# Designed miniproteins, single chains, continued (2): the designs that were tried, part 77

Each design is a single chain, and the fold is of that chain. pLDDT is the mean over its residues in the fold that is shown.

## One batch from the design tools (miniprotein)

Design m6666
Fold by ESMFold2-Fast:
Structure m6666 (fold): chain A 74 residues (1-74)
Amino acid sequence: SSLESMERLAKEIEDLARQLPPSVQEAVRREVRELMDEFKKNKNDVIKQTKIMFRLLALQSEVLLQVRKVQKAS
């Protein structure tokens, strides 16, 4: 389901963010929670849910880039 896909993506983002500084981890977790809450509130609005999914995917891409930078610096 779309919700299961969102929950899996959220978990992947949280797991990736564990490699980042604590302040960044907190910011990422907060944004993930806000996006998940918005997605659940808009369960009957497919267009709104799709936009929220793209926002979560954009967050995943940003976190991946930050993690790769940290890994290269190590």
Scores: mean pLDDT 86

Design m6667
Fold by ESMFold2-Fast:
Structure m6667 (fold): chain A 93 residues (1-93)
Amino acid sequence: DDELRRELKKKVEELTRQQIEELDRQVDELLSKGKRQEAIDLVETVTAGVQTLRDQAEKLLAQDPNNLLAQATIELADKLLPYLEERRAELLA
């Protein structure tokens, strides 16, 4: 139903915001200490993890199309991956 769909979307948006804030804090902390390579490594590690979760969620949806957690995971990954790409580009500039 539309109400449940709105609640799930809200939770995905909240998790996306929390993950971005956490990543930004960790990256900024590493950069403040002159650890630019460690900041790059962190973003790349998180990106790989998000891609893996997305792949796993797609596999789960192939077996169970009504798997709400798998749907939410794909939505979360699709929101996080563009931010991770932007952060990586900034660190490599």
Scores: mean pLDDT 85

Design m6668
Fold by ESMFold2-Fast:
Structure m6668 (fold): chain A 74 residues (1-74)
Amino acid sequence: MNEIDLSGLSDSELAGLIALAEREAQEAVENLSEYSPEEIERLAKSLEALAKAVEAKTGEISPVVREALEKLKE
């Protein structure tokens, strides 16, 4: 999956989704040693798709999600 439709979300719903994504991204980064390389790759792809969708809708993405994505890919 490389695209997510966020056009139907209200500002508060979008904020909630971003907060959840930030939490999941932080948890993944904190527990990298508990994940396999395949799991890390899947997480990175999911976060990338979400980041792209949020950026397309708002012009910005969460810094936490962005930093986590970079860390997961390297």
Scores: mean pLDDT 69

Design m6669
Fold by ESMFold2-Fast:
Structure m6669 (fold): chain A 96 residues (1-96)
Amino acid sequence: SMEEIREQMERKIEEELARLQKEHGLSPTEVEHVRKILRRIAERNLSGPLGTEDLLEIAIEVLKETPEKDREATIRAISLVLGERITERALAELEG
């Protein structure tokens, strides 16, 4: 059912979030940004496997939606979930 798929997705998101919290120690703001990124990845993955450009698009979207006060926490969250290369590419794209 749709409920079972959603429950499985949320369980996987919380498992990955718990792993990242254990490895890196996350602030409450970083936790929320990591969860947001993991959820976007999971939702897009339902439409098919994600390539580098899909991950870059997610990084750019998350950065654009982030208030300046949370920018540092968001950059860290993107780096932890998507890797430093995608983070650097997303920042370069936004700087022009």
Scores: mean pLDDT 84

Design m6670
Fold by ESMFold2-Fast:
Formats: structure tokens, C-alpha cells, sequence
Structure m6670 (fold): chain A 71 residues (1-71)
């Protein structure tokens, strides 16, 4: 799960630099890793909520979201 979360976060950061929103970047990154649309949407939603609070880095938000949906 940690390695999966790291790959999703790395891909999402690249997409954000290309102009995608946080939600879109995490959603597309999760889908690219072979997760279902339902799992990808939940990860994107949770990660976006966690990151918007300003208390966590994007990597930490994605890691927690992946654990909550897949763990």
C-alpha cells in the first residue's frame, strides 16, 4: 500500500504541475495504477479533503486516503 500511495502521489504532483486540480490529478493517478473508478473517486475525495485542511503534505494525504479505502 505504501509503494502504491507513493506512485499515486508522484503522478498526481506531475499532473498538478501540468495544470490539473488536486482532485483530478489524484483521480487520474489512481486510475492509472489499475484501481476501480469507485476506489479512485474515494481516494481522490479523501485526499482532497485532507490536503485542503492544510495540516498535511500531498504525499501524506494520499497515503492516508489509500489506507482508508484499500486497508
Amino acid sequence: LRELADRIADTALRLIRQGKSLYEAVLESALSEGLSEEQAREIARIATELYKTGEQSLREAVERAVREVLG
Scores: mean pLDDT 82

Design m6671
Fold by ESMFold2-Fast:
Structure m6671 (fold): chain A 81 residues (1-81)
Amino acid sequence: MLSDEEKLQLIVDQAKSIVLLAEAIVRAHPDNAELRALYEEIKRLYEEILKAAEEGDVEKAEELLRRMQELGRQMELIVRA
């Protein structure tokens, strides 16, 4: 069974991976304002996840990670269009 500390570390690691992927997408598509807006929101959610992790709030961190995953999926759909 994972501890809350281990769960939070996995959430932070996954969130960081989403930020790095979103950054790469924006760098590849510098003129796409919609992708930039999604990336800014992803960065904002990442900062909120880091705060939730510092507070030990697993439930909040999981909810914020789900929102980041939804935004990342939207970015991928735009790139594939």
Scores: mean pLDDT 88

Design m6672
Fold by ESMFold2-Fast:
Structure m6672 (fold): chain A 82 residues (1-82)
Amino acid sequence: MEEIREKAEEFLKEVKEIAKELGAESVEYEITEDSVIVTVTLKSGEVVKFEVPNSYLLDEEKRKRALNVFRNLLKNAKEQAE
């Protein structure tokens, strides 16, 4: 449990940096036994929800891939608001 929470916190730190870079209004998150759920609200009012299985947090390559997917989701949401 602690190992997963520590990896989740590191992941969330990167998530917050990406969200801030892309102009997020707010970032909310929930750490569950099975996954980390992130909810981002953009300044446009668009809401992006992103869920990452805890197994991805324990795998460095999968974790990096999840961060890339998250970045692309936010970019796409921002483009649709234009």
Scores: mean pLDDT 78

Design m6673
Fold by ESMFold2-Fast:
Structure m6673 (fold): chain A 112 residues (1-112)
Amino acid sequence: SLEEGLEALVELARKFVEDPSASLDDFLKALKETLDKYFSKEEKTKILTFVSEHITLLLAEGKITEKDVPAIALKIFEILLEESKTSKNIDEVIKGAEEKIKENLEELLKPP
């Protein structure tokens, strides 16, 4: 299910936050493998685009570094997971998550 896939993404990101030896490339590889396992082509494209647009913006604004990427991804996946409990499809989940992120950008910067 969409909720089960998002739970897997949260657990994945948490593991990389807790492992200081893991590289960004290791994280991105594991992320793609998890997306391929749990999501349709449309769902994984929408999730990856949503996550990457927010991370790229925070990096461009100098608010985070590459080392912070798993922690920010964890926060985004936690927001998506919470939205999936009340939403039936990926478009509703992403719309709800976007509204929450716009209301409080500091939520993405809080420690996991």
Scores: mean pLDDT 82

Design m6674
Fold by ESMFold2-Fast:
Structure m6674 (fold): chain A 100 residues (1-100)
Amino acid sequence: SEIEEKEKKLEKLKEEIVKNASEEVRKEAREILKERNLPEEKLPEVILQIYLGPVQRAGYQATLDDLPLEEIIRKVREVAEEKGLPKELIDLLVELIREE
């Protein structure tokens, strides 16, 4: 049940992020697909990774280094806002990060 709720949030987030992604973000994602030899089916996941990149990096470092979760959230917010993601989606993204 809890896992299903997280998956539903992630699925909705993927759909909305792809829908609201700028042409620049989509181009960046397609370039990443080419570099990493990934299929187009993974485009939504790569777009999500662009917004979550600071979390993956900071999350890895937070495991090795004493990096607070609040700083990770702050960085993700900054990147998402800079890339033009709506507040509602940023809040969903932050909620998903905090719940992990």
Scores: mean pLDDT 70

Design m6675
Fold by ESMFold2-Fast:
Structure m6675 (fold): chain A 72 residues (1-72)
Amino acid sequence: QQEEIDREVKLALLEITYAIARVVAGDSPKEAAELTAKRAEQLGYPEVAEIFREGAEKGDADEALDRARELV
């Protein structure tokens, strides 16, 4: 199923991008969200970038990740 495969790839990219951002940001949820937003925009996912920018403002990167998972 093409849509299922495409979704799996998008989810994998989201998870990897966020995991790298968390490692770089250490314990800062705001910085992790900001880094994830920047990468999502560079990869052509502006909707995901917007969700993580909102997460950065709230200081809650985990909520942003959950919302982004629903979008992809």
Scores: mean pLDDT 78

Design m6676
Fold by ESMFold2-Fast:
Structure m6676 (fold): chain A 95 residues (1-95)
Amino acid sequence: SVEEKVRSLVQQLIDELKKLADQSTDDYSKKVLQDVVDELEYARETMSVEEIRLFLGEKIHEVNDLAVRTGSKDLAQASLLLTKTLNQIDQLLKE
């Protein structure tokens, strides 16, 4: 189903962000990434597809703002991964 495909894309995002957090040498970025992972795990299990889309949009803005304010390359990368995932979900919903 489309719902199963969306939840699979969110799981892929979680795995990529976990890897990014594990590789991060910046304690602040690592904590932010871990919080985003925890929130995405909750979203994947409890939210509808529409709620996941809104949540990802909000998280893109939040993480991008933090990346700009801190100069964190890891948070900038996380923002790109979040954006890529939302775009992939939007493409699935148009097909």
Scores: mean pLDDT 90

Design m6677
Fold by ESMFold2-Fast:
Structure m6677 (fold): chain A 94 residues (1-94)
Amino acid sequence: MSDIQKIELVVAHIHNKILIEKYLGKSWEEILEEALKTLEKYLEKFKDDPVVSSFIQKMIEAVNEAKKNGIKDIEELISRLEEIAQQAVNELKA
């Protein structure tokens, strides 16, 4: 699996998980906590891949910023995570 495919897998999984948790009636805090747990599992899985692990760390930072700043908009969080993924893909193509 390429680094781009690993990045796309992580963002797709997090995106789908956030949407499912929201539709299950989870609180915003619970949704963010579950997203962090999923990202931490991927960080451990890809720890020996510096590009992919760096990308996952940026996603973890974005979720933690959402928790700290009281972001309540799921669409804003998803857009931010997709922006981070696109930036990482663009850096790999340079």
Scores: mean pLDDT 79

Design m6678
Fold by ESMFold2-Fast:
Structure m6678 (fold): chain A 71 residues (1-71)
Amino acid sequence: MGEILQTTAVVRDKETGTIVKVQQFGPAEEVPEVDLSGLPPGDYVLITSTVVRMPDGTRRIETSEEDVTIS
C-alpha cells in the first residue's frame, strides 16, 4: 500500500489549451476530489499528479488525465 504525500490537480480547457484551475492538496489517505464548481460550461481535461510513497520507501509520481464536461 502506498502513502499519498501530495496531489496536484490542473484543469485545462480542451479547445484553447488554457489552464483554468490549479489545486494542490497535502497528504491524504486517498486522492482528493477536485472542486470543479464555478467553471463555465465546456469540455475540460483534468490532469491529476499524485506523489506516492511506496512500501519500499521509494517515491512514485502517478499522473492521470480525465475528460470532464461541464453542463
Scores: mean pLDDT 78

Design m6679
Fold by ESMFold2-Fast:
Structure m6679 (fold): chain A 93 residues (1-93)
Amino acid sequence: SPEFQKRLEEAKKLADEGKIDEAAELVENIFPSPFKGIDEEFSKLVVVAQAYLALKEGDKALEILNTAKEKYPRNKKPVDLLIKEFKEIYKKL
């Protein structure tokens, strides 16, 4: 819907400014984290990456997932699977 598009674009603007917490809060109810019970900061990065992908900003989505993998190496395997999925989705955009 137009309202979801506007919220995604607002979240992108905040994330581009480095305001990841504020960006995640705008879209967390649109993109429920598949990593419930994992570190809250990690979950916020995943949600923001999903928002970028929904806006067809695949390169930015992958950049954020790579940042999440570097900051949370214990979550490398699930992040690698998400990166693989995002790359396949991005190729179809």
Scores: mean pLDDT 79

Design m6680
Fold by ESMFold2-Fast:
Structure m6680 (fold): chain A 58 residues (1-58)
Amino acid sequence: PVSKTIKPKTLEEQAKALAELGKQLGMTEEQVIAFAEREYKDESEEDRKKVIEIIKKL
């Protein structure tokens, strides 16, 4: 089935999940940030900046 309308987590939880995934994959902080910028391209600029800030701090 084609199901792509799921937003189960807050931006903060999503940012933490991305940082954790990046650590598991051995990604650098810069790679995780670049990935987050791409994934949150459709979010507001403010929300995108919040995600990046959380990743930088974790």
Scores: mean pLDDT 71

Design m6681
Fold by ESMFold2-Fast:
Structure m6681 (fold): chain A 62 residues (1-62)
Amino acid sequence: GRKVVLKALKDVSPDNESVLGMKKGEEVEAELVSETSDGFLLVRMADGRLRRVGKSSVEIIK
């Protein structure tokens, strides 16, 4: 996948171990793995863990 920076457009609460938690305005470096049909981005964190985040909750910045 490609390296990206995700910026939170709103507060995102973590749910279980699959959803990436973020605070509004927070920036997180990740690898973009895929995009799901239900509107989530699947990303790999720097620690190697896979996380999901809603496309409407973040922007991809470079």
Scores: mean pLDDT 77

Design m6682
Fold by ESMFold2-Fast:
Structure m6682 (fold): chain A 99 residues (1-99)
Amino acid sequence: SLDEEIEELLERAKELKDELLLGIYNTMQLLEVPKEIQVPILKVILDLHENKKDMSNESLIKEVEKVSKKAGEIMRVILDYLEGKLTLEEAKEKIKKIL
């Protein structure tokens, strides 16, 4: 199930002390991102961290877009929100339009 997959990703992130993944996960709950979109985002962040790859915003968006275009677009909204470029309301509205 998607819930079990998310739980496994979060357990691994806690073991690795992946504060970025955990922060993005919490932000996705706040922004009401569907679980089907959460999974590819979390998998990409974990893979980049475990393989010591580039974790810049543009790299995160690009790698997520390779797996899912919608997830990549939503990742951009999440990062814009975290950078203070979007209010909570604006971020939620943009995500709703992408879905």
Scores: mean pLDDT 89

Design m6683
Fold by ESMFold2-Fast:
Structure m6683 (fold): chain A 75 residues (1-75)
Amino acid sequence: FSKPPLKEYNETKLLKALEIAQTNKDYFGQALVLYYLGRLAEKKGNTNLATSYYNQAEELANKSHHTLATLITGK
């Protein structure tokens, strides 16, 4: 019912979150950040960029689903 506003998630904050997830080898976290970057690009009218981010997010989410052990050892 309630959709939170995306204005609070700036590109800078999302890019920093992506770097942290990459450093921790958190594929699920990387996928989540890329999904939000895609939504932000779509809000700015950059449909091609949004599609690119969504495709990257789906690929990383699939890797996370197959590599559960990596999430346990990545501290």
Scores: mean pLDDT 69

Design m6684
Fold by ESMFold2-Fast:
Order: sequence, then C-alpha cells, then structure tokens
Structure m6684 (fold): chain A 93 residues (1-93)
Amino acid sequence: KSIEELVEESVELLRELAEKLEEDGDTTLAEILYNAAEAIENLSKEKKYEELLSVAESTKDFLESILDTSKHKELVEESIEELEELIKKIKEL
C-alpha cells in the first residue's frame, strides 16, 4: 500500500471508531479520534511527513491505552495495525 492508501484507510478506521464511541456516549474519546483523523489527513495532503509520523505514533499509543477497556476491541486493533503500517512506510522514506 502507498502512504496515501494507508492514510485513507487509517482515517476511515479512526472515524468509524469515533462514531461508535460517540454512540456509546464517549464524546470526549470520539472527539480525540476525529481530531487525530483530521490531522493525519491534512498533514498527508501537505506532505509534512515528520509531523504525520508524530501524530500517527501518538494516536497509536492512545489506541493501545484504551484497547483493554474498549467495547470495540477488534476495530481498535485494526486501527492500531493500519497505523503501524503507516508509521513503518513513513520511516522508509
């Protein structure tokens, strides 16, 4: 996958997870993930890869911190895996 494809897939997964968290009443967690998705999308468009790497790593760390208590463990795990691929691809630039 290209960086553009990994960004698109990561953004889609983060927004899906945010929507489910919002439905659960976790509005604060949903807002964090919506903001992360927007930042990843915008930084990718601007080709700010160092900042994109930082946001992707921080978002992955955040997702790992909520994994054990999440009602949406499979989606959290998928989001982590996609962000790991994105991080790896950016580091190979």
Scores: mean pLDDT 88

Design m6685
Fold by ESMFold2-Fast:
Structure m6685 (fold): chain A 60 residues (1-60)
Amino acid sequence: SVDRVSDLRSEVMRLLQQLPAPERSRLVFELEDGLRAAKSVEEALAIVEATLARVRQLVQ
């Protein structure tokens, strides 16, 4: 679902504010690049979920 991708992306962006600028910038670019390359909502959802999991590990 597009709404679910948007919700998770917003959560990722919120958590990224807790990271140092270099790490934050890299992860933002990786997420946006991945989302632009995604050919389906399912691929976009998988990318956002994977990025959210990585960011949650980094902000602990």
Scores: mean pLDDT 84

Design m6686
Fold by ESMFold2-Fast:
Structure m6686 (fold): chain A 84 residues (1-84)
Amino acid sequence: MKLGAGVSPLDEKGFPAQEKVRKPVEEIARNSDSVEEAVKKIKEYLEKEGYTIVKEWEVDGTRFLEAESKSGERIVIAVTEVAD
């Protein structure tokens, strides 16, 4: 199975952050062996880019992260296993 990640803005301010981090986040998930590894690496990536992880939660094996940039841009990242 492959791992997938999606990035969504929380408001209009989040759109530039989503554009900037979407491809790196998807690439980290694709190259990870587990959801836990993907979440760990995505958190490390976001922190290096100046984001703060403000919330974490899990629903049925999907991990969610809410992150905020230094400028107040807010995004949600979902990490899950995908078929094929």
Scores: mean pLDDT 79

Design m6687
Fold by ESMFold2-Fast:
Structure m6687 (fold): chain A 66 residues (1-66)
Amino acid sequence: SMQDKIMEELKETMARVADLTDEYLKNLKANAKDPEKQKAIDEEYKKQVKAIHEEFQKRIDAIKKE
């Protein structure tokens, strides 16, 4: 069903964000003494999370138009 497809996409998206967050936290820890690198890591994380959310919305819109 459409609802099942949406739930599957949501589960996949949540897993991708969780993995990205784990890498983000590891990168922050690795650069704990470098505030400039931490800012760059933070900006890249925000950019990637936004891209994942936008891709999720496009996939949901596509499912609803099937």
Scores: mean pLDDT 87

Design m6688
Fold by ESMFold2-Fast:
Structure m6688 (fold): chain A 63 residues (1-63)
Amino acid sequence: MSDEEIEEIVNEAIKAAEPIEDPEEAQRVALQTFFAKVRERKVDSESANKALEKLGKALKELL
């Protein structure tokens, strides 16, 4: 999977979490959206791990 596709998945997860004011619910929605997209796009384990690391860093800045 390309770096661009990884960024798309991470951005979709962040966008899903942005309107949620509760940090715990925001994190839950972000992770649910992320795993749904990984499954839908049949992302390989290496790309999924890279995307998850990037999402984790973004969530720490958001929360």
Scores: mean pLDDT 78

Design m6689
Fold by ESMFold2-Fast:
Structure m6689 (fold): chain A 80 residues (1-80)
Amino acid sequence: MSIEELIEKAREEAAKAMQLADDSGKQLSAEQAELAREIADELFELERLVEEGKVSKEEAEERVAKIKEKIAELKELLEK
């Protein structure tokens, strides 16, 4: 799997988490909004670094893993 594919999958998972919030009609809490912002910012920065060739595949995979961890936390908070 390419780094671009890993980033796209993480973005898709983040979008699905936000869709769950929208479907429920719930407003994001401050904590949920902060996590969503962090996820978006980290995905944007990682995508830039990959495009510029400034990050190794190993480093990108580690960063995607951390982003996915935050997405899982956001999903858990949205299910409460």
Scores: mean pLDDT 77

Design m6690
Fold by ESMFold2-Fast:
Structure m6690 (fold): chain A 80 residues (1-80)
Amino acid sequence: LLELAEKALEELKKNGSYSGEFEYKGKRFGFYVGDGLGGRVLIIVEEVSGGKMLGATIPKEELTPEKLAETLLELAERLL
């Protein structure tokens, strides 16, 4: 997941957004990362089979691969 978060941040810098997928506890999740308002980044995680979705925002200056990976797992856990 950390390697995926690193790739997502590279793509965010180049294209302003990135969408990917990961597995957590036997479930498949889609995610979106994109530039938001007020210097924040928007993160959305969706459970592919159930249609459940949660979002969060992180200040751009606090956005690291570790923080993104943590946020993706936190949102996925809340969707279980």
Scores: mean pLDDT 81

Design m6691
Fold by ESMFold2-Fast:
Structure m6691 (fold): chain A 82 residues (1-82)
Amino acid sequence: MVAEIAANALAVLDHTIELARQQGEKNPELKEEYDKLAEEARELKREAERAYERSQEDPEASAKELADILAKGIQTAQKIES
């Protein structure tokens, strides 16, 4: 369960980083804004990796953290698509 949540969060964040890169390439005048969103997604990815590492000690707390991170990743992706 926790591994599935972690995999989903990491996949969404990797997609978000790539989406920001593509949009920055397509709209070079907005590249700085997309670079900032990509950095936000990379920070969330680091948080997700740390949360998953702690899942051996407290899987329930880690699952909650990963779900929150996944939600934030989706929100960041939506900002890029807007």
Scores: mean pLDDT 83

Design m6692
Fold by ESMFold2-Fast:
Formats: C-alpha cells, structure tokens, sequence
Structure m6692 (fold): chain A 75 residues (1-75)
C-alpha cells in the first residue's frame, strides 16, 4: 500500500540522516526528501502522493551521488 511505502521510505531516510550526520549538504537533501514524504503522507490525492514520493526518491538518489562525489574529493 502507499502508506506502507511512505513509512518504509521515511525510516530509510531517517537512517541515512543519522549515517551522514557530519555532511551538512547530504543531510539537507535527505531532510528535503523527508519533508516531501511527510507531505505525501498528509495528502489524500493519489496523484499528488505519487509526485511527492517520486520527487523524494530523486532527492535521495541525488544525496547518495553527492556523498560519493564528496568522498572522492577528500581522497
């Protein structure tokens, strides 16, 4: 269900925020994704939920890419 999908995504993002707590740029992207997922959870419009969920997933992918790029720059 969409509620289970959103709850799982929120837990995964919270785990990532803790994992990258010392990287402000990555944490910012995950917090933005979290806000979109929370808006999706409050919405009863299926189209809006899908748009917000998809946008949050794109931000999460961007955060992972940014984390890897920053690691390469430090090494």
Amino acid sequence: SMKETLDKALKEIEKKIKEFKNNPGVVKLYNDAKELLEEAKKSEDPKKQVILYTSAQLLSVGAEIEAKLEEKRKK
Scores: mean pLDDT 83

Design m6693
Fold by ESMFold2-Fast:
Structure m6693 (fold): chain A 79 residues (1-79)
Amino acid sequence: ISKSLVKEAVEILKEHLEQGLSLPEAARLTAQKLLDEGVPLDTVSQIIKAVVEAIRELGREAKVSDITKKAMELIEKGY
């Protein structure tokens, strides 16, 4: 899983959160967009799971770069 793809997922998810969507709703819409772009289901599921956990640990106001770094660490540890 590439860092650029994880960063894209974080950016999309944060945009939806800024629009007032709940974390589960933002995650669902982000997953759908990645699937529509041709990302495999298993890869999307792993990215969304890691990004959601990173946001839960760091908070909604955390920077895209910090969330991306945490999500990558979670993926590398088999999360």
Scores: mean pLDDT 85

Design m6694
Fold by ESMFold2-Fast:
Structure m6694 (fold): chain A 70 residues (1-70)
Amino acid sequence: QLESLLEQALAHSSPEAQELIRAALEAFEQGDLDTAMTNLNLARALSSPEGQAAIDQLMDLLIQQHLQQQ
C-alpha cells in the first residue's frame, strides 16, 4: 500500500514536488517524522488536486505506520 500511494503521489506531482516527496520518505526512513510531514506539506502546496489527494493519503499512511511502530 505504501509503495502504491507513493507511485500515485509522484505520478501526479511536479518535479519540484517529487523532490520534496522523496526527501520526506528519506526523512521518514531515518525516523524523522516531523521533517517527513513538513516536506509532504510543502509538496502538497505545489501539487494539483489529484496530487494533493495522493499526498494526503501518503501522509495518513506514514503517521499510522509510525504509530504502529511505537
Scores: mean pLDDT 79

Design m6695
Fold by ESMFold2-Fast:
Structure m6695 (fold): chain A 81 residues (1-81)
Amino acid sequence: MKEIQKKLKELREETLKRADELEPKLSPLSVNGVKSAALSAESGVLRGIGETNIVWLQALGDEEGAKLAREAMERAEEIVK
């Protein structure tokens, strides 16, 4: 339990840092979507919520943000399994 929680927290921190690094290239709405996906990763796997965020990021034309959000969710699912 503690090891999984630590890995999820590390994933969240890494994803938030990468979202901040992409901020100058993304719209503010896309940055918020990626950060929301990172929060979902830390709390476990909230796949449905994360997939919704990815769809909105793609609709905004922010392919890099959508990719980052998807990668964060996939890594969270791998950690929890």
Scores: mean pLDDT 62

Design m6696
Fold by ESMFold2-Fast:
Structure m6696 (fold): chain A 88 residues (1-88)
Amino acid sequence: SAQEALERARELVKEAREYLKKGDLEKAREKLREAMALLRPLGLTQEQWRQAVLESLPEVADIKDPEERELAGGILALERLIEELEKR
């Protein structure tokens, strides 16, 4: 169901954040990719993703490593998109 997919995506994003904290950038990216795959059938568009990432940039601007900054921005963007999809 859509509710089960949203709950699973939220847990995957939480796992991505935990891997990022441990410095496992590859696993963090894998978990974000899995979460995005669950959200696409629920109506997540590439344009919504692009906009959410842009809106997250100021919050991650202090992260010095470019790959860590990209992943942190992606985590924040996906958390916001999950909340938006839950309102539908």
Scores: mean pLDDT 85

Design m6697
Fold by ESMFold2-Fast:
Structure m6697 (fold): chain A 89 residues (1-89)
Amino acid sequence: DEEKERAVELARRAALAEMAVVGNELLAQGKMTDEVQAALLAAREAKVKETEKIVYDPSVPEEEKEKVREEAEEELEKAMGYLKNTRAA
């Protein structure tokens, strides 16, 4: 249960960090609209729901669940790296 919760939390954090990177770029370019913001939020929620569905589905192989966790962790690391570099510059 904690492992499943952690996988979903990682996916949520990765999606939030990715949205922050894209959102900051779009704001800087003056391209942020209500429609774009809504699309980013919808994409984030869809990704989190998909991860949750896979992690909590008993018919999904354990290897596939581990792959989803690893992918979420890699995405979070990438997005956090971008945010750290932009703040440090």
Scores: mean pLDDT 73

Design m6698
Fold by ESMFold2-Fast:
Structure m6698 (fold): chain A 68 residues (1-68)
Amino acid sequence: EEKKKEEELKKKTEESYKEISELDKKLGPEEAGKRINQKIRESSPLESKGRGLAFNKWSLEQAQKQAS
């Protein structure tokens, strides 16, 4: 059972990461971040956790890009 939950969370995280990356390309990083944060608040617990993990990963990558 836990293995299925782990797989679902991983899938949701990957999907959300793709979503924020596409928003970043279309609207820029500031607007993409705002939209994902709004979706996190409006999502189910599992989706919110997945989106949160994706947002954290994306935010770290954005910070690294700015430092470069």
Scores: mean pLDDT 77

Design m6699
Fold by ESMFold2-Fast:
Structure m6699 (fold): chain A 116 residues (1-116)
Amino acid sequence: MEQLFRIEFETDLKPSELSDEAQEALGRGFEKARELWEAGKSIVEVLKAFFDGIVEAAKVHPEAKITIKVTLPADASDEEFEEVKRIVEETQKKLKELGADVTYEVRRAPPAPPPP
């Protein structure tokens, strides 16, 4: 219950520099991601909704500089890790095609140290 995935989103854009359209697109993506999370959907489905919002915002603000860091639970499956990495890579590609400067990192939380 306490090992949730973590998403860190860094941008050089101040909220006041985002257009109303970009803010609405981000809000819709975040709201959809929250709905999917509360409905018990997979991390993959939640992340897809979140990143779709970022892509839609970038269509309105294509010069954005964005860093996306995703930390999955230590016990995330290899299949889940690869699927998340694929989604992040597809999102980065879409954002770069829109003219955004995008860097990403996908990692697992460190495993608990082995008992002595």
Scores: mean pLDDT 70

Design m6700
Fold by ESMFold2-Fast:
Structure m6700 (fold): chain A 56 residues (1-56)
Amino acid sequence: SLEDLERAEREAVRLLLNGEIQPADGKTLLAKAAERLGLDPQKVVELFEEARKKGI
């Protein structure tokens, strides 16, 4: 769901700011954040791509 994507995006930002994850492309960062949250990383990345395609 979009809620899962939003959670992963917030976690990715938190991890980057705390230096817990190395800078990388958005998909890689979202996948790592999703794994940390117990979400499906592939599903989150697919939602991110769909959201970008729809302009959201």
Scores: mean pLDDT 77

